# Designed miniproteins, single chains: the designs that were tried, part 61

Each design is a single chain, and the fold is of that chain. pLDDT is the mean over its residues in the fold that is shown.

## One batch from the design tools (miniprotein)

Design m2111
Fold by ESMFold2-Fast:
Structure m2111 (fold): chain A 95 residues (1-95)
Amino acid sequence: SKTITVKSDGKTVTVTGKGIYIIPSEGEFEADSITLDASEDDVVGLRIDDTTTFVVYVDSEKKTAKLYLVKADGTTTLLATLDLSKESSVTVTLS
């Protein structure tokens, strides 16, 4: 299982959880955390297992970060939505 915390300070969104992060423009790399800019549309994945990826989508116009669980079969589950106009956080535990 992985415990992942996503925090917003109104300017940045920080995803904290040790593992393999997936950035579409940069590929896959090991990290303990990654920080995204809340002022631009952005996306990051964190590999949970061979069939499951945790995904954070930043929507700068709506000022939201949506947290999804995406499976290899195409199943997508919305886990949480963060309000990026203020300080906010959510912690999820995934098996």
Scores: mean pLDDT 85

Design m2112
Fold by ESMFold2-Fast:
Structure m2112 (fold): chain A 88 residues (1-88)
Amino acid sequence: MDEILAALEAGDAETFSRLLLQLIEEQPEKARELLDRVIAWLEEHADQLTPAAREALERARAALAAGDFQAALKYALEAALLYALALS
């Protein structure tokens, strides 16, 4: 789990997606918990997000509310990647 969050915080979209898909297949309850933690982390740093990153975070929240966990994770990853790029 910590490795997946570290990849997200680093903006490593490919590693995050790969490890996350593996977690969904092997431990789906932990994947749900990780998604909640990722969204919470992005919301905690909302003041540091660009408008594009905020839009991606909003889409992640909408997908989560609809029960589309894979789409929610994709948009949360996009928000985190945009956040990481803004820091560079």
Scores: mean pLDDT 75

Design m2113
Fold by ESMFold2-Fast:
Structure m2113 (fold): chain A 91 residues (1-91)
Amino acid sequence: SLIELLERMLELALNAEDEADVEEIRRLAEEVLRLSENPFVREQVRAAVRTLEELHRLRQAGELSELQELVWRIAVVGELVVALSAARRLE
């Protein structure tokens, strides 16, 4: 279901450490976008993927302290929590 996909993305975002985790979140996001026509849910999921991709890029470049990485991770989690909350209110 849409809710289960968003919950899985959130779980992965909390623990994402490598490129394989980023690719799995991207795959789940594409599945969410196939199931949901709600523009707000779609935009929050796209925002979460963009934020995660930037986090991954900065991590790979060695430009992030542990605290900075935590702040970026909180941003991704926040965007997914907002998407999940919106999806639950529509179902």
Scores: mean pLDDT 83

Design m2114
Fold by ESMFold2-Fast:
Structure m2114 (fold): chain A 55 residues (1-55)
Amino acid sequence: MPLPELPPLDTDDRAAMDAAIATLRAWLASQGIDPRSLEGRQLLLRAMRRAVEAS
């Protein structure tokens, strides 16, 4: 499944980080994936890393 597109993230911008995490959790829930599962955690970390690297 393709990960949702996130804007570039600055790790110093807490509000942007919180918004990105909320977006990813909502997407995981829509796919039936528990964000607390190993799969959900791996997808969350992968998407966050990609967004931070784009900054």
Scores: mean pLDDT 74

Design m2115
Fold by ESMFold2-Fast:
Structure m2115 (fold): chain A 67 residues (1-67)
Amino acid sequence: MEAGRALQTLLDAAAWTSPEEAKEIRDRINSIMDHSGKNGKEGNEQGTADLQALADAAERARAAREA
């Protein structure tokens, strides 16, 4: 599922980042998951989109560090 793929990408990103970046990624995941759970079906759809956006941002940050 899309949410699972995005979450896996974020966990992989957290493994290679600094402790500070890893903490921020985990905090954002927790915030999105909490919001998603609170808002039921609509929250699940929004949570998936937010996780995907966060995964895209983490990938961009990694690319910038390697460029």
Scores: mean pLDDT 67

Design m2116
Fold by ESMFold2-Fast:
Structure m2116 (fold): chain A 71 residues (1-71)
Amino acid sequence: HMQRNDEALKKIAEAMAKQIKSKEDVERWAKELGLTEEERQKLLENPNDVDVIKEALDKAIERLRQRAAER
């Protein structure tokens, strides 16, 4: 469960929102986090929305955790 990481993820999302200045930045982050096309599209529509970025980070971490468990 991500209770302890929630505040850290929010701070990271806030920093990312401030650094996202172009659609290219969104694409780079989406690739690094392994976002789905739907998640990438949501970021493109709301690149400075901290909640959207935080949700994408939460899902990316969940996928990495599941991937590690499968290996």
Scores: mean pLDDT 72

Design m2117
Fold by ESMFold2-Fast:
Structure m2117 (fold): chain A 84 residues (1-84)
Amino acid sequence: SKEEEIDKRAEQIYLTALNAARIKLGKDPEEEVPITEEELKLFEEYMNRILKILSEQYSPEDIAALKKKMDEFLEKLREELEKR
């Protein structure tokens, strides 16, 4: 379904941005959990840059759906950071 395609694409964007943020900060991208505010800031920046590039090729509706899914990922990471 189109919803599954958006979910899969959002997951790919999430992993790409998260790994890039971790590598930039000298972390192991596959083993570390992003529990720092600095990692979250870089992740959000990289995510938004990827979405901007994709906006050249995707419809505004699809970009909005991807952004909504990415915001859900970001919220979960912030909740984990706040849990102690």
Scores: mean pLDDT 75

Design m2118
Fold by ESMFold2-Fast:
Structure m2118 (fold): chain A 86 residues (1-86)
Amino acid sequence: MKERLREILEALLSMSPEKRKEFALELLKRIEKENVKTVEEFIEVAEKVLKERNIKPEPEKSPLAQQLTDEHVDRTLEAIEEWLKE
């Protein structure tokens, strides 16, 4: 789970700010449309969107991705879990 989320975050941080915003909005709309209820389903949808857009994590080319820590990944997992709770 955490490794998969790390790859998603590294991909997001490797994008330009504009592309990242558009990806986030697309992901949010898809999550709402597919009625995603769990962190695992969230990660599966995010991975599918990245694959459809042919986006791969490139942490070596992103200063922001290089600064990503395990704490950031854990905090993001907690935020997703809390956001998906009713």
Scores: mean pLDDT 76

Design m2119
Fold by ESMFold2-Fast:
Structure m2119 (fold): chain A 91 residues (1-91)
Amino acid sequence: MKADLDAAVEHEEELLERVKKLVEKMIEAASSNPEKKKEVEKLGEEMLKHLEEGLEAARAGDYETALKHFQEAEKAGLEMGKVVQEALKEK
């Protein structure tokens, strides 16, 4: 069981790294518009913060706190996607 939990934690760390790379790509996609780029950077930071805090809460067994953070991360991610779409449309 502990070995399975350690494997799950490693998978979560890899997922966080992939999400960080996705945020970097989204920031680059918005780079043609400095205002939109700054907004994407802020939303990406908010999404990553809530995702990390949600995963930490889930590891501690605090599923209510985890759900709250995941909902905030989803909200930030959706808003970030909209801003990137606007930046790409202006190209």
Scores: mean pLDDT 77

Design m2120
Fold by ESMFold2-Fast:
Structure m2120 (fold): chain A 92 residues (1-92)
Amino acid sequence: MDKEKLLDYFEYVAGRKLTEEERKRLIEAIDSLPLTDEQKAALVQALADLGMTPEEALEFIERLKKDPQGAVEELIKRAKNERAKEYAKAIL
């Protein structure tokens, strides 16, 4: 998935435009993860579906770097529906 389209989805779920700085910080954080494009897409969709703010999403990405399994388990537990749970599972 195109990273710009992922951020557009994040904006849609958040109900507001991201600032240029927020977009840059999110792209850099996502790119720093040793994940495939498909796993990165699943991550952004899971974070957006949980209603995370850009700051909360950035904090989560830092936590994912330190504890990938624990972070994904938290997303699965917080998932509001089966689709969000599938996205969380796809991050690993």
Scores: mean pLDDT 76

Design m2121
Fold by ESMFold2-Fast:
Structure m2121 (fold): chain A 83 residues (1-83)
Amino acid sequence: SEAEELLLKTDELLAEFYKEKFGKELKVPSRATIASLSLDELRRYAESELRILKELEKKYPGDKKIEEAIRLVEEALRLLEEA
């Protein structure tokens, strides 16, 4: 689904951010894992990601990867609300 693709893109940006800022690999769910989630689980996952990203935005204001990741996860949440 479009929401799943947006969340996968969000995870890619978050992983790139962690590698760039902390020099470490972030363990993100696989495509198969995201695809296995129920609608309610996918919504909770997206809400949790948004909370993490908003905290990172406070600590690293103006980071373009975090700003884009927030945009994508907010778009995913809107799509999941329409389902």
Scores: mean pLDDT 85

Design m2122
Fold by ESMFold2-Fast:
Structure m2122 (fold): chain A 60 residues (1-60)
Amino acid sequence: MSTVKVVFKLDGKVIKVVEIKSKGGVVEVEVELPNGEKLVIPIYVPSEDTTIELELPKPA
């Protein structure tokens, strides 16, 4: 099982960094937005240590 670091950006700004442990495949990550809204995001992660950057849409 490898550690994958996911950097969540909202309209270009980093809002959260999450470390997830994965053996490869699709992992669902729950992220709480600044307005209190929660998103569940499926992410394909490799079986080795890496860093992934994701841009989220602006909340309503």
Scores: mean pLDDT 74

Design m2123
Fold by ESMFold2-Fast:
Structure m2123 (fold): chain A 90 residues (1-90)
Amino acid sequence: SPEEEIEKLIERLREIAKDESLSEEEKYEKFKEVLGEIMEILEKILSSEKIKELAEKIHEIRQKYENGEISFEEYVEKVAELVRETMKES
């Protein structure tokens, strides 16, 4: 199911965040790729309005990470929770 695929991708995001062999820059690039896959799945099952709202909320969390207000691990977990909340409303 799309929900099972998204949960597997969320677990992959967590694995990326914990991978001590990767630099933070490499983790961020891999994170963007996996998040892109999540968004493509969501676009098939959610309205364009819900996708836009989700993208705007992710952008706000990303700004907090880029400003140093939250760690990369916190950024990953906040995005994961936001994706799950958006799925639950559908």
Scores: mean pLDDT 86

Design m2124
Fold by ESMFold2-Fast:
Structure m2124 (fold): chain A 88 residues (1-88)
Amino acid sequence: MEELERRWQELLEKYPEAEKVIDELMKKHGFSREAILAVALALAEGYGPEVLLDKVNLDSVLTFFKNLFGDLTYEQARALAERLLAAD
């Protein structure tokens, strides 16, 4: 958790709006903060931090993930991020 929060705070210095997007999606889907930060940071690393400002695409990814895996765990979030990065 601490390493996720540290990386997230660094990202928020450049993209403060990303906090609102993840807070809204976390409440909507019921994900833990650890799970949603793991997905968000992995997507930002693979596609650039601008992806975190695209609430519609991020919501679609989280909805798909939740329907397949129930409550998103850190391991599941990491596995999804790795697959998204491998898909180009």
Scores: mean pLDDT 69

Design m2125
Fold by ESMFold2-Fast:
Structure m2125 (fold): chain A 95 residues (1-95)
Amino acid sequence: AEELLEAAEAKDWDRVAELIDSLVKKGGRPLTPEVFEALKEVLTKYRDELLAHPKVREALDKLWLFLYIEANSEANKDDPLREQYLELIRLISSP
């Protein structure tokens, strides 16, 4: 979480892309509340810069697909984390 915020503050988009990609590649590991909050902050403050970077766009597309699958899972229908997944999906996909 801290490393993601530091990379974004430094505008090191290559590092941001690698950190986001690593979250998806650890498939089966739940995203912690701290990681969700860090992702929301980064996506809110730096959205246009993130979407302009090809590696970040690729990592965000993979994250979006992961979140979409998890949010629509029957196992997660009553999970409070589902609300966080939907919020991140909206931040990534909103114009």
Scores: mean pLDDT 74

Design m2126
Fold by ESMFold2-Fast:
Structure m2126 (fold): chain A 64 residues (1-64)
Amino acid sequence: MEEEFRRLAERYVSHIEDPEVREKAIEEGTAAGLSAYKTHPEIAGTVAGMVALAVVMEEEIRRR
């Protein structure tokens, strides 16, 4: 399950060239997916990807 959510988060942020931002997004997305899996397993993968994208957007805003 963790590997699956990590793979999904990684796919959502594969275009991010900054390895620090990419890794942070993957870790945060994976953790969110695992948390969601406990109550709503049907959307856990989507949560992992969406949180990873949110982390990327937050980092992009902080750099402006």
Scores: mean pLDDT 80

Design m2127
Fold by ESMFold2-Fast:
Structure m2127 (fold): chain A 92 residues (1-92)
Amino acid sequence: MAEELLKKGREYAKQAIDAVEAGDLDTARENALKAVEYFNEAEKLGHKQAPIAAVALVLRLVGLAIDYELQGNTEAAEKVREIAREVARLAN
């Protein structure tokens, strides 16, 4: 059960990252929030990797926000930073 929740969280995290790279920031936010919900449930069931997976998602989102900033896309950078803040705030 905990392993299945971690797997689902990782699938949603990948979809969130893919959506950021595609410029679909609404889909990115939806999938990032689903990912952290699954990671939190896996952590409640004792999965030690779930908090690490949540941190990894935050760091990947921050990196993508920096990439958008370097491209001069400040609007996309700010939206991705907000997604990262929401994930970090919801992660236990």
Scores: mean pLDDT 89

Design m2128
Fold by ESMFold2-Fast:
Structure m2128 (fold): chain A 87 residues (1-87)
Amino acid sequence: SAANEQLQANLAAMEAALAAAEARSDTPEFRAIADEIRKLIDEVERAYKRDVEAGAALGAQKLAEVQRLTAQGDAAASAREAERRAA
């Protein structure tokens, strides 16, 4: 179904974001982001097992949250690096 295809695409995007955050988990910001992305993926997967349409809708919403968290982590890491260079 279209809902299942959309869900799988969104889950794949969230899992790719998780892998990217885990690759940077030597920083506390990206460790926290990786932990949060795992929780969001689990939430979507639980919804999906109950109802495919509900899971697809939640997946789209939680992918947007994952993108926001990643952007916030990138901004925090950039600010910290700028502070080190200014010192």
Scores: mean pLDDT 83

Design m2129
Fold by ESMFold2-Fast:
Structure m2129 (fold): chain A 91 residues (1-91)
Amino acid sequence: MMSRTLEAARRLVERLRALIEAGDLDGAIETAQGLADLFRNDDRVPEEVRRRAEELVRRALASTDPEERKAILREFARLAEETLKRLEEEE
C-alpha cells in the first residue's frame, strides 16, 4: 500500500505530464515545484535527487523558450517517475 506522500507525488507526476502535453507550462512548473517540495520533506529521497529536482525547476523558471521549458519539465517528470518507482520498491 502506498503512503499518502507517494500517492500525492504520483498524482502530481500524472498532472505534470498532462500539463506538459497540453502546453500549460506555467501549471507544469507549479506542479514541479510541488513535487520538489515533497521530495525535500521525504528523508527516503537522496540529497542528489532533491538538488537535481530544485535545479531543474530553477532552469525551467529561468528559460523564456517554451520548447526549452517543455524539455526541462519532461526531464523533471522522468526524474520524479524514477524516484517514485524506487520508493515504491522500498515499501
Scores: mean pLDDT 82

Design m2130
Fold by ESMFold2-Fast:
Structure m2130 (fold): chain A 80 residues (1-80)
Amino acid sequence: SMIEEMEREIKRLEKVAAELEKSTDPRDQALARIVRDHIERLKKALEEAKKNGYSEEEIRQKVRDINAEEVARLRELLAA
């Protein structure tokens, strides 16, 4: 299910953020903050989907929108 896919993705991203947070590199720390923000957005979307009974298509679209926001933030970080 899309709910289970979101839960697995959140778990994977939490592991990525934790590894980045172990780094003393300021760039890794900045990346970790972007990943943590992305995790928060996915968690909020997951709870909203459960509360409102979103269809799998609605969940997929919400995930696409959230992922597009992360890509924009990553591009901004790389441009700085």
Scores: mean pLDDT 85

Design m2131
Fold by ESMFold2-Fast:
Structure m2131 (fold): chain A 70 residues (1-70)
Amino acid sequence: MEELKKLAKELRELAEQLRKAGYYELASDALSVASEIESMIKNKQLTPENAEELKKEANEVKKQAEEALG
């Protein structure tokens, strides 16, 4: 849970940087994943299985964002 909250915050920060750099589509993707994580936490719908899936998706988007930003 704590790791997912951290990933969601990092994705929102990266999305802001991506938007300022002109990577609007990737920024939208990052916000979408962050929003999904936040929604699952808020609604208490996190299972070990879906948490690992969200973590994988979040890390994939984060990697793409970090590569785009340099």
Scores: mean pLDDT 82

Design m2132
Fold by ESMFold2-Fast:
Structure m2132 (fold): chain A 89 residues (1-89)
Amino acid sequence: DERYEEILRITKELLRDLSVEEAREVAAAVIQEALKRAKPSQKSTLEDLLKLVREAKSIEEAAFLAAYAATIAGLSPEQVRELLRRLLE
């Protein structure tokens, strides 16, 4: 999925200089935003991703979970970049 790969690249880029704790918090906020936009059939998966991200042991793991959540919720790469920009301010 080209959209997932682009979202993952953007997410990794913006989280790379954070601590693991900061990356988990930002990734959790992305997943919470995905939940607001999600169809009912997607909510269970996104709730599971939110639980997993709170236990993420690396920036890369947090980035994978957030990128996956954004992709299944139908966010574009541009929307993800803007969301991450706001969360990092």
Scores: mean pLDDT 87

Design m2133
Fold by ESMFold2-Fast:
Structure m2133 (fold): chain A 91 residues (1-91)
Amino acid sequence: VEKEIEEARKAGKELVETLEKKGLKQDAKNVEELAKKTIEALKEGNLREAAVYASSLAVLATAASIETGDETISEKATEFIKAVDRVEEAL
Protein backbone atom coordinates (compact mmCIF):
# COMPACT_ATOMS: atom_id res chain seq x y z
CA VAL A 1 0.00 0.00 0.00
CA GLU A 2 2.92 2.43 0.61
CA LYS A 3 3.93 2.23 -3.07
CA GLU A 4 0.35 3.01 -4.16
CA ILE A 5 0.17 5.96 -1.70
CA GLU A 6 3.46 7.32 -3.10
CA GLU A 7 2.11 7.04 -6.67
CA ALA A 8 -1.04 8.93 -5.59
CA ARG A 9 1.10 11.68 -4.01
CA LYS A 10 3.13 11.95 -7.23
CA ALA A 11 -0.02 12.17 -9.40
CA GLY A 12 -1.45 14.87 -7.12
CA LYS A 13 1.81 16.84 -7.28
CA GLU A 14 1.84 16.65 -11.10
CA LEU A 15 -1.75 17.95 -11.23
CA VAL A 16 -0.88 20.87 -8.90
CA GLU A 17 2.22 21.72 -10.99
CA THR A 18 0.10 21.66 -14.18
CA LEU A 19 -2.39 24.12 -12.65
CA GLU A 20 0.45 26.39 -11.40
CA LYS A 21 2.07 26.35 -14.86
CA LYS A 22 -1.26 27.57 -16.33
CA GLY A 23 -1.40 30.45 -13.82
CA LEU A 24 -4.36 28.92 -11.93
CA LYS A 25 -2.89 29.72 -8.51
CA GLN A 26 -6.11 29.45 -6.47
CA ASP A 27 -7.15 26.19 -8.18
CA ALA A 28 -3.65 24.78 -7.58
CA LYS A 29 -3.89 25.65 -3.86
CA ASN A 30 -7.38 24.12 -3.52
CA VAL A 31 -6.39 20.96 -5.43
CA GLU A 32 -3.21 20.58 -3.31
CA GLU A 33 -5.29 20.75 -0.11
CA LEU A 34 -7.89 18.25 -1.44
CA ALA A 35 -5.15 15.84 -2.62
CA LYS A 36 -3.49 15.93 0.82
CA LYS A 37 -6.84 15.33 2.56
CA THR A 38 -7.63 12.44 0.18
CA ILE A 39 -4.29 10.75 0.93
CA GLU A 40 -4.66 11.34 4.69
CA ALA A 41 -8.15 9.76 4.65
CA LEU A 42 -6.81 6.75 2.67
CA LYS A 43 -3.98 6.28 5.22
CA GLU A 44 -6.60 6.25 8.00
CA GLY A 45 -8.82 3.78 6.09
CA ASN A 46 -11.59 6.38 5.79
CA LEU A 47 -12.71 5.45 2.27
CA ARG A 48 -15.88 7.59 2.37
CA GLU A 49 -13.94 10.73 3.32
CA ALA A 50 -11.32 9.93 0.67
CA ALA A 51 -14.09 9.61 -1.95
CA VAL A 52 -15.61 12.98 -0.95
CA TYR A 53 -12.25 14.81 -1.17
CA ALA A 54 -11.26 13.06 -4.42
CA SER A 55 -14.67 13.89 -5.97
CA SER A 56 -14.28 17.56 -4.97
CA LEU A 57 -10.80 17.59 -6.54
CA ALA A 58 -12.14 16.01 -9.77
CA VAL A 59 -14.95 18.60 -10.03
CA LEU A 60 -12.50 21.47 -9.51
CA ALA A 61 -10.00 20.08 -12.04
CA THR A 62 -12.76 19.45 -14.60
CA ALA A 63 -14.01 23.05 -14.21
CA ALA A 64 -10.43 24.36 -14.68
CA SER A 65 -9.96 22.13 -17.75
CA ILE A 66 -13.20 23.44 -19.33
CA GLU A 67 -12.39 27.09 -18.51
CA THR A 68 -8.87 26.88 -19.99
CA GLY A 69 -9.61 24.39 -22.80
CA ASP A 70 -6.60 22.40 -21.55
CA GLU A 71 -7.20 18.63 -21.57
CA THR A 72 -3.90 18.05 -19.71
CA ILE A 73 -5.55 19.24 -16.47
CA SER A 74 -8.35 16.69 -16.87
CA GLU A 75 -5.84 13.96 -17.81
CA LYS A 76 -3.72 14.64 -14.70
CA ALA A 77 -6.84 14.62 -12.50
CA THR A 78 -7.80 11.24 -14.01
CA GLU A 79 -4.29 9.91 -13.20
CA PHE A 80 -4.75 11.01 -9.57
CA ILE A 81 -8.19 9.35 -9.29
CA LYS A 82 -6.80 6.10 -10.77
CA ALA A 83 -3.92 6.20 -8.25
CA VAL A 84 -6.45 6.71 -5.41
CA ASP A 85 -8.44 3.68 -6.69
CA ARG A 86 -5.23 1.60 -6.60
CA VAL A 87 -4.63 2.60 -2.95
CA GLU A 88 -8.22 1.57 -2.06
CA GLU A 89 -7.73 -1.82 -3.78
CA ALA A 90 -4.46 -2.35 -1.81
CA LEU A 91 -6.17 -1.67 1.57
Scores: mean pLDDT 84

Design m2134
Fold by ESMFold2-Fast:
Structure m2134 (fold): chain A 82 residues (1-82)
Amino acid sequence: TKETMELVRKAEEALRAGDIDTAISLLPAVYGLAMGLGDYEAVELVEQAEIAYKNGDLETARRLAEEAIRRALRMAKAYGLT
């Protein structure tokens, strides 16, 4: 849990720095957190972000990754995990 939260925060920091490659590489931690909290909308956002990244649509990938990370952090805070 704590290690997962550290990875999710690193993904957020990578997006702020414009490091999309690092942010996408850390999305499995966001996926795991979202699955654990039952947030299937966040799970779908992660999947869509990874597909956009593989297709070279970096703008869509950044937007979807940002939304997934933001949603996961908001849910984790609501559950007292942060």
Scores: mean pLDDT 83

Design m2135
Fold by ESMFold2-Fast:
Structure m2135 (fold): chain A 86 residues (1-86)
Amino acid sequence: MSDEEMLEMAREALRKAREGQRLVDQGMAQLRQARTIEEINRAIGTVLRGMGLRAEGYLLGRRAIEESRDEEAREMGREAIELAGA
């Protein structure tokens, strides 16, 4: 795998981790405002989608750290892991 491919993987990890965290935050905000069971279920669904994206970001971030020799890619991988809460 090229350094360019590793850097792109690290960027994807960071994008997924950031979007995942955004969805978790959105779902948690929705959950705090929820008044019906339907609203609660929608909020939980949003949180679960966000957690899934964070997990994908975590796995890609770990791979970028383990396989890359590029410090920029490794730094982005570490940021993705931090955003994933692991």
Scores: mean pLDDT 83

Design m2136
Fold by ESMFold2-Fast:
Structure m2136 (fold): chain A 74 residues (1-74)
Amino acid sequence: SVEELVEETLEILEKVLSPEDYEIYKKALEKVLSTGDLGLLVSVLRLIIQDMKRRGVPQEAIDRLQAIADRLAA
């Protein structure tokens, strides 16, 4: 489900972000999810992936996030 893919995204982000940054991303994703706008959710997730790349997050985490974005866009 979309909710399960968002939960998996948050589990990845919790491991790679500070608690403060994690809470910001969590609130943003939950707010977008509540709108039902899947296109907006995919766009926000893609922006998060770009930020993760900029932060030097491991490629394995980036690959997992990209797979989630691709599944949401299907």
Scores: mean pLDDT 85

Design m2137
Fold by ESMFold2-Fast:
Structure m2137 (fold): chain A 92 residues (1-92)
Amino acid sequence: SDGIKSYIIAMGRRTAELLARDPRVGYEQARRLRETAIASAKLEPDAAREGAKQFFLHFGREEEAELAGKDVESLEKALDRFVEELRRLAAA
């Protein structure tokens, strides 16, 4: 459980590093983060939700953090919103 939470937080930190360097690379890492968090939620939903919540708080995304902590469906919605925002930034 701690492993999944820590891994998602680490992927979030990596997304921030890559996004600062290149929005397109950051977007691709965010897609991988979304895939990993959703797959992890099938195995350990509480750990995946808490990991994603901490990740969103780190990015100052309070609304997505609240959604991620609520349930798996809300976690998926929060991740979809984040990835779509980064896709638009990468396309600009």
Scores: mean pLDDT 83

Design m2138
Fold by ESMFold2-Fast:
Structure m2138 (fold): chain A 87 residues (1-87)
Amino acid sequence: MPTREELEAELARIREQLPEVEKRLEELKKEGMDEETLEQARKVFEFVELLGKLLEKGVPVSEIREILSEKDVDKKLEKMREVVEKL
């Protein structure tokens, strides 16, 4: 299982990738990508942003792992939003 240090390294990588993810979404939109593909990409962006906030706010690794164990992407994002809102 990833350690706190490994998750913090992932957070640094995530922060580095956020501008590239946003730029990629703009490129996909310009290329006429279908709405389903754009929506999936948007959910990935939101996931990365929320995960970054959870790690930055010092949410326990055990709680983050419980959220990440959710298989449904929409439910996972909802749980992440709920935890961030309580911070």
Scores: mean pLDDT 74

Design m2139
Fold by ESMFold2-Fast:
Structure m2139 (fold): chain A 84 residues (1-84)
Amino acid sequence: MDIPLPSATPDQRRRADLADIAFQAILQAGTRFPPEKFAAIAKEIRDAVINNDEDRLIAILKSIAAEDPSFKPLVDRAEEAKAA
């Protein structure tokens, strides 16, 4: 593609990265948890993203990773995105 994307600010990149991490977490939760638990997790993640609550999103991901370590890479990515 010959058209470069506009330069994003660090804050715009961080918000985009956190939204992508949230989306990946919801998809992964759908394959790892029963429907009732998945619905609760998906609601909490969506609410955190809608409210731009980065700390709440990271806390939710850490709680999930404590139950299923396969979520740890998403926690690490979210902490890196918040720190940037």
Scores: mean pLDDT 77

Design m2140
Fold by ESMFold2-Fast:
Structure m2140 (fold): chain A 75 residues (1-75)
Amino acid sequence: TSQLQGNIQGAQTLRDLAVSLGDDDAAQLFDQSLRLYQQALSSNDTQRQQLTQQGNTLMHRGSDLLSRLNQQRIS
């Protein structure tokens, strides 16, 4: 539960960062991840694991988009 709450906080922080940087695509992915983690909190163990994995996948995709945006700015 505490780790999942940390994931929720992380997704919220990265979503807000992406919005501030104008990366709407990354912001959308982090927002979707946030919703999945929030749903996982109220789910049974099997669904919690699946939802957390889906959230983690979207977090990685969002982070990849942010990294690409940063690379474009310095290139």
Scores: mean pLDDT 81

Design m2141
Fold by ESMFold2-Fast:
Structure m2141 (fold): chain A 82 residues (1-82)
Amino acid sequence: MMEELRKKAEEELEKLREDKEYAKSLNVTALISLAGYLLSRIGEYRKLPDEEFAQEQIERLQGLYNEAIDAATSLIEQQNLS
């Protein structure tokens, strides 16, 4: 049932966006841990037979991964300037 899979994927993405903001409020380690989890989820989607659906979810997760890494880099740079 493709509609249910898409709904669950959207709910997961919303939660991961919230997890990113929470991790950003904590520290670099939390952001790196989230980035690692996102890479794991991308790996799971790469194994799905529906390539179109998998590619869409991978692109969204890759976007969150890039945001988490950028946030971690910004925190490190801020610490080095203080």
Scores: mean pLDDT 82

Design m2142
Fold by ESMFold2-Fast:
Formats: sequence, C-alpha cells, structure tokens
Structure m2142 (fold): chain A 74 residues (1-74)
Amino acid sequence: VDLSSFSPEQAALMEAAEGRALERLFAAHPGVPLEDVPREVVEEELRREGRELGLSDEQIEALLAVFREKFPGA
C-alpha cells in the first residue's frame, strides 16, 4: 500500500488530494488534532478532494489505504 505502483503523475495527484484534504480539515477544525477528528469525516474529505482532482475510485481507495497506514489513530 504505497504510491510507487502508480505513475508519477497519478502519485502526484493522490498526494495533492491528501494535502488539500488535510489543509481543509485543519482549517475546519482549528485546535483539534487530526486523530481527534472522526475518521468518517477525514475519509469523506479525502474522497471529495480526490474526486475534484479527477482520481479514479481505485486511486481514491489506494489513497485512503495509505492514509490509514500513516494515521492509524484517525
């Protein structure tokens, strides 16, 4: 579960989606650590940003899997 199996362009879009989702979550929940934000809220924001960047369902699921590995407490 990493981004190395995708093209550099696809991996960059997936990383951009993650970055946008995190920035929006931090802005929407000021002073709240990411691990204290409900997991469903975090995952829905990742899906939303992924769709806006044109990621496929497969790429969105891979992004979610990578995110869960990076933030197991979220």
Scores: mean pLDDT 75

Design m2143
Fold by ESMFold2-Fast:
Structure m2143 (fold): chain A 64 residues (1-64)
Amino acid sequence: MPSLAQFLQSQGFGTVRSNQAFLRSVGIHSIRQLASMTPDQLVSRGITRDVATRIIRMARDYLS
């Protein structure tokens, strides 16, 4: 199964201020969990709306 780290690497998150440690710090531990969240839930955890919307869409696309 692809890990959260493999997903982040495949999507080139080095250019986005988001990585596995950042996501884990806000309580996100898997791609499936990330794909099931709303942007508003990530914004409530201190993530900007633009990043939240992008990362959730990327996670959903990766699992499709």
Scores: mean pLDDT 69

Design m2144
Fold by ESMFold2-Fast:
Structure m2144 (fold): chain A 60 residues (1-60)
Amino acid sequence: MLSPEEWAAVGRLLAETGLLASPRPSRAEVSAAIRALADRSGMSPEDVAQLLLREAREAA
């Protein structure tokens, strides 16, 4: 499970990449985006969350 800070970091990455329209996405919007990416990629939602968190850390 992601921490509140990790949820915020992933949300910012998804907003910056245009995957979410809101610049301040809610946890529900971030969770929905992760599940949509998991469904399309064949990965688990947890694996997608970890990959996005890694990308967010590299983009900072």
Scores: mean pLDDT 76

Design m2145
Fold by ESMFold2-Fast:
Structure m2145 (fold): chain A 65 residues (1-65)
Amino acid sequence: SIKEKAYKAARDLALESVKEQFRILADGVEQGKTEEARKEIEELTRRTNEEMAKAIGVSVEELKR
């Protein structure tokens, strides 16, 4: 179904976001900038949630339920 395909696309977006989060965290730890890394991960997570919600066709609030 269209909804099933949209949810699979959202899961792919989530997986790519997780990979980038690991990269940001590793770089932050290596450079002694863990607080900056944390803020970058929070912003990436926010953006990813917005893109996932858009892919499914729902609000971010509905995605979190």
Scores: mean pLDDT 81

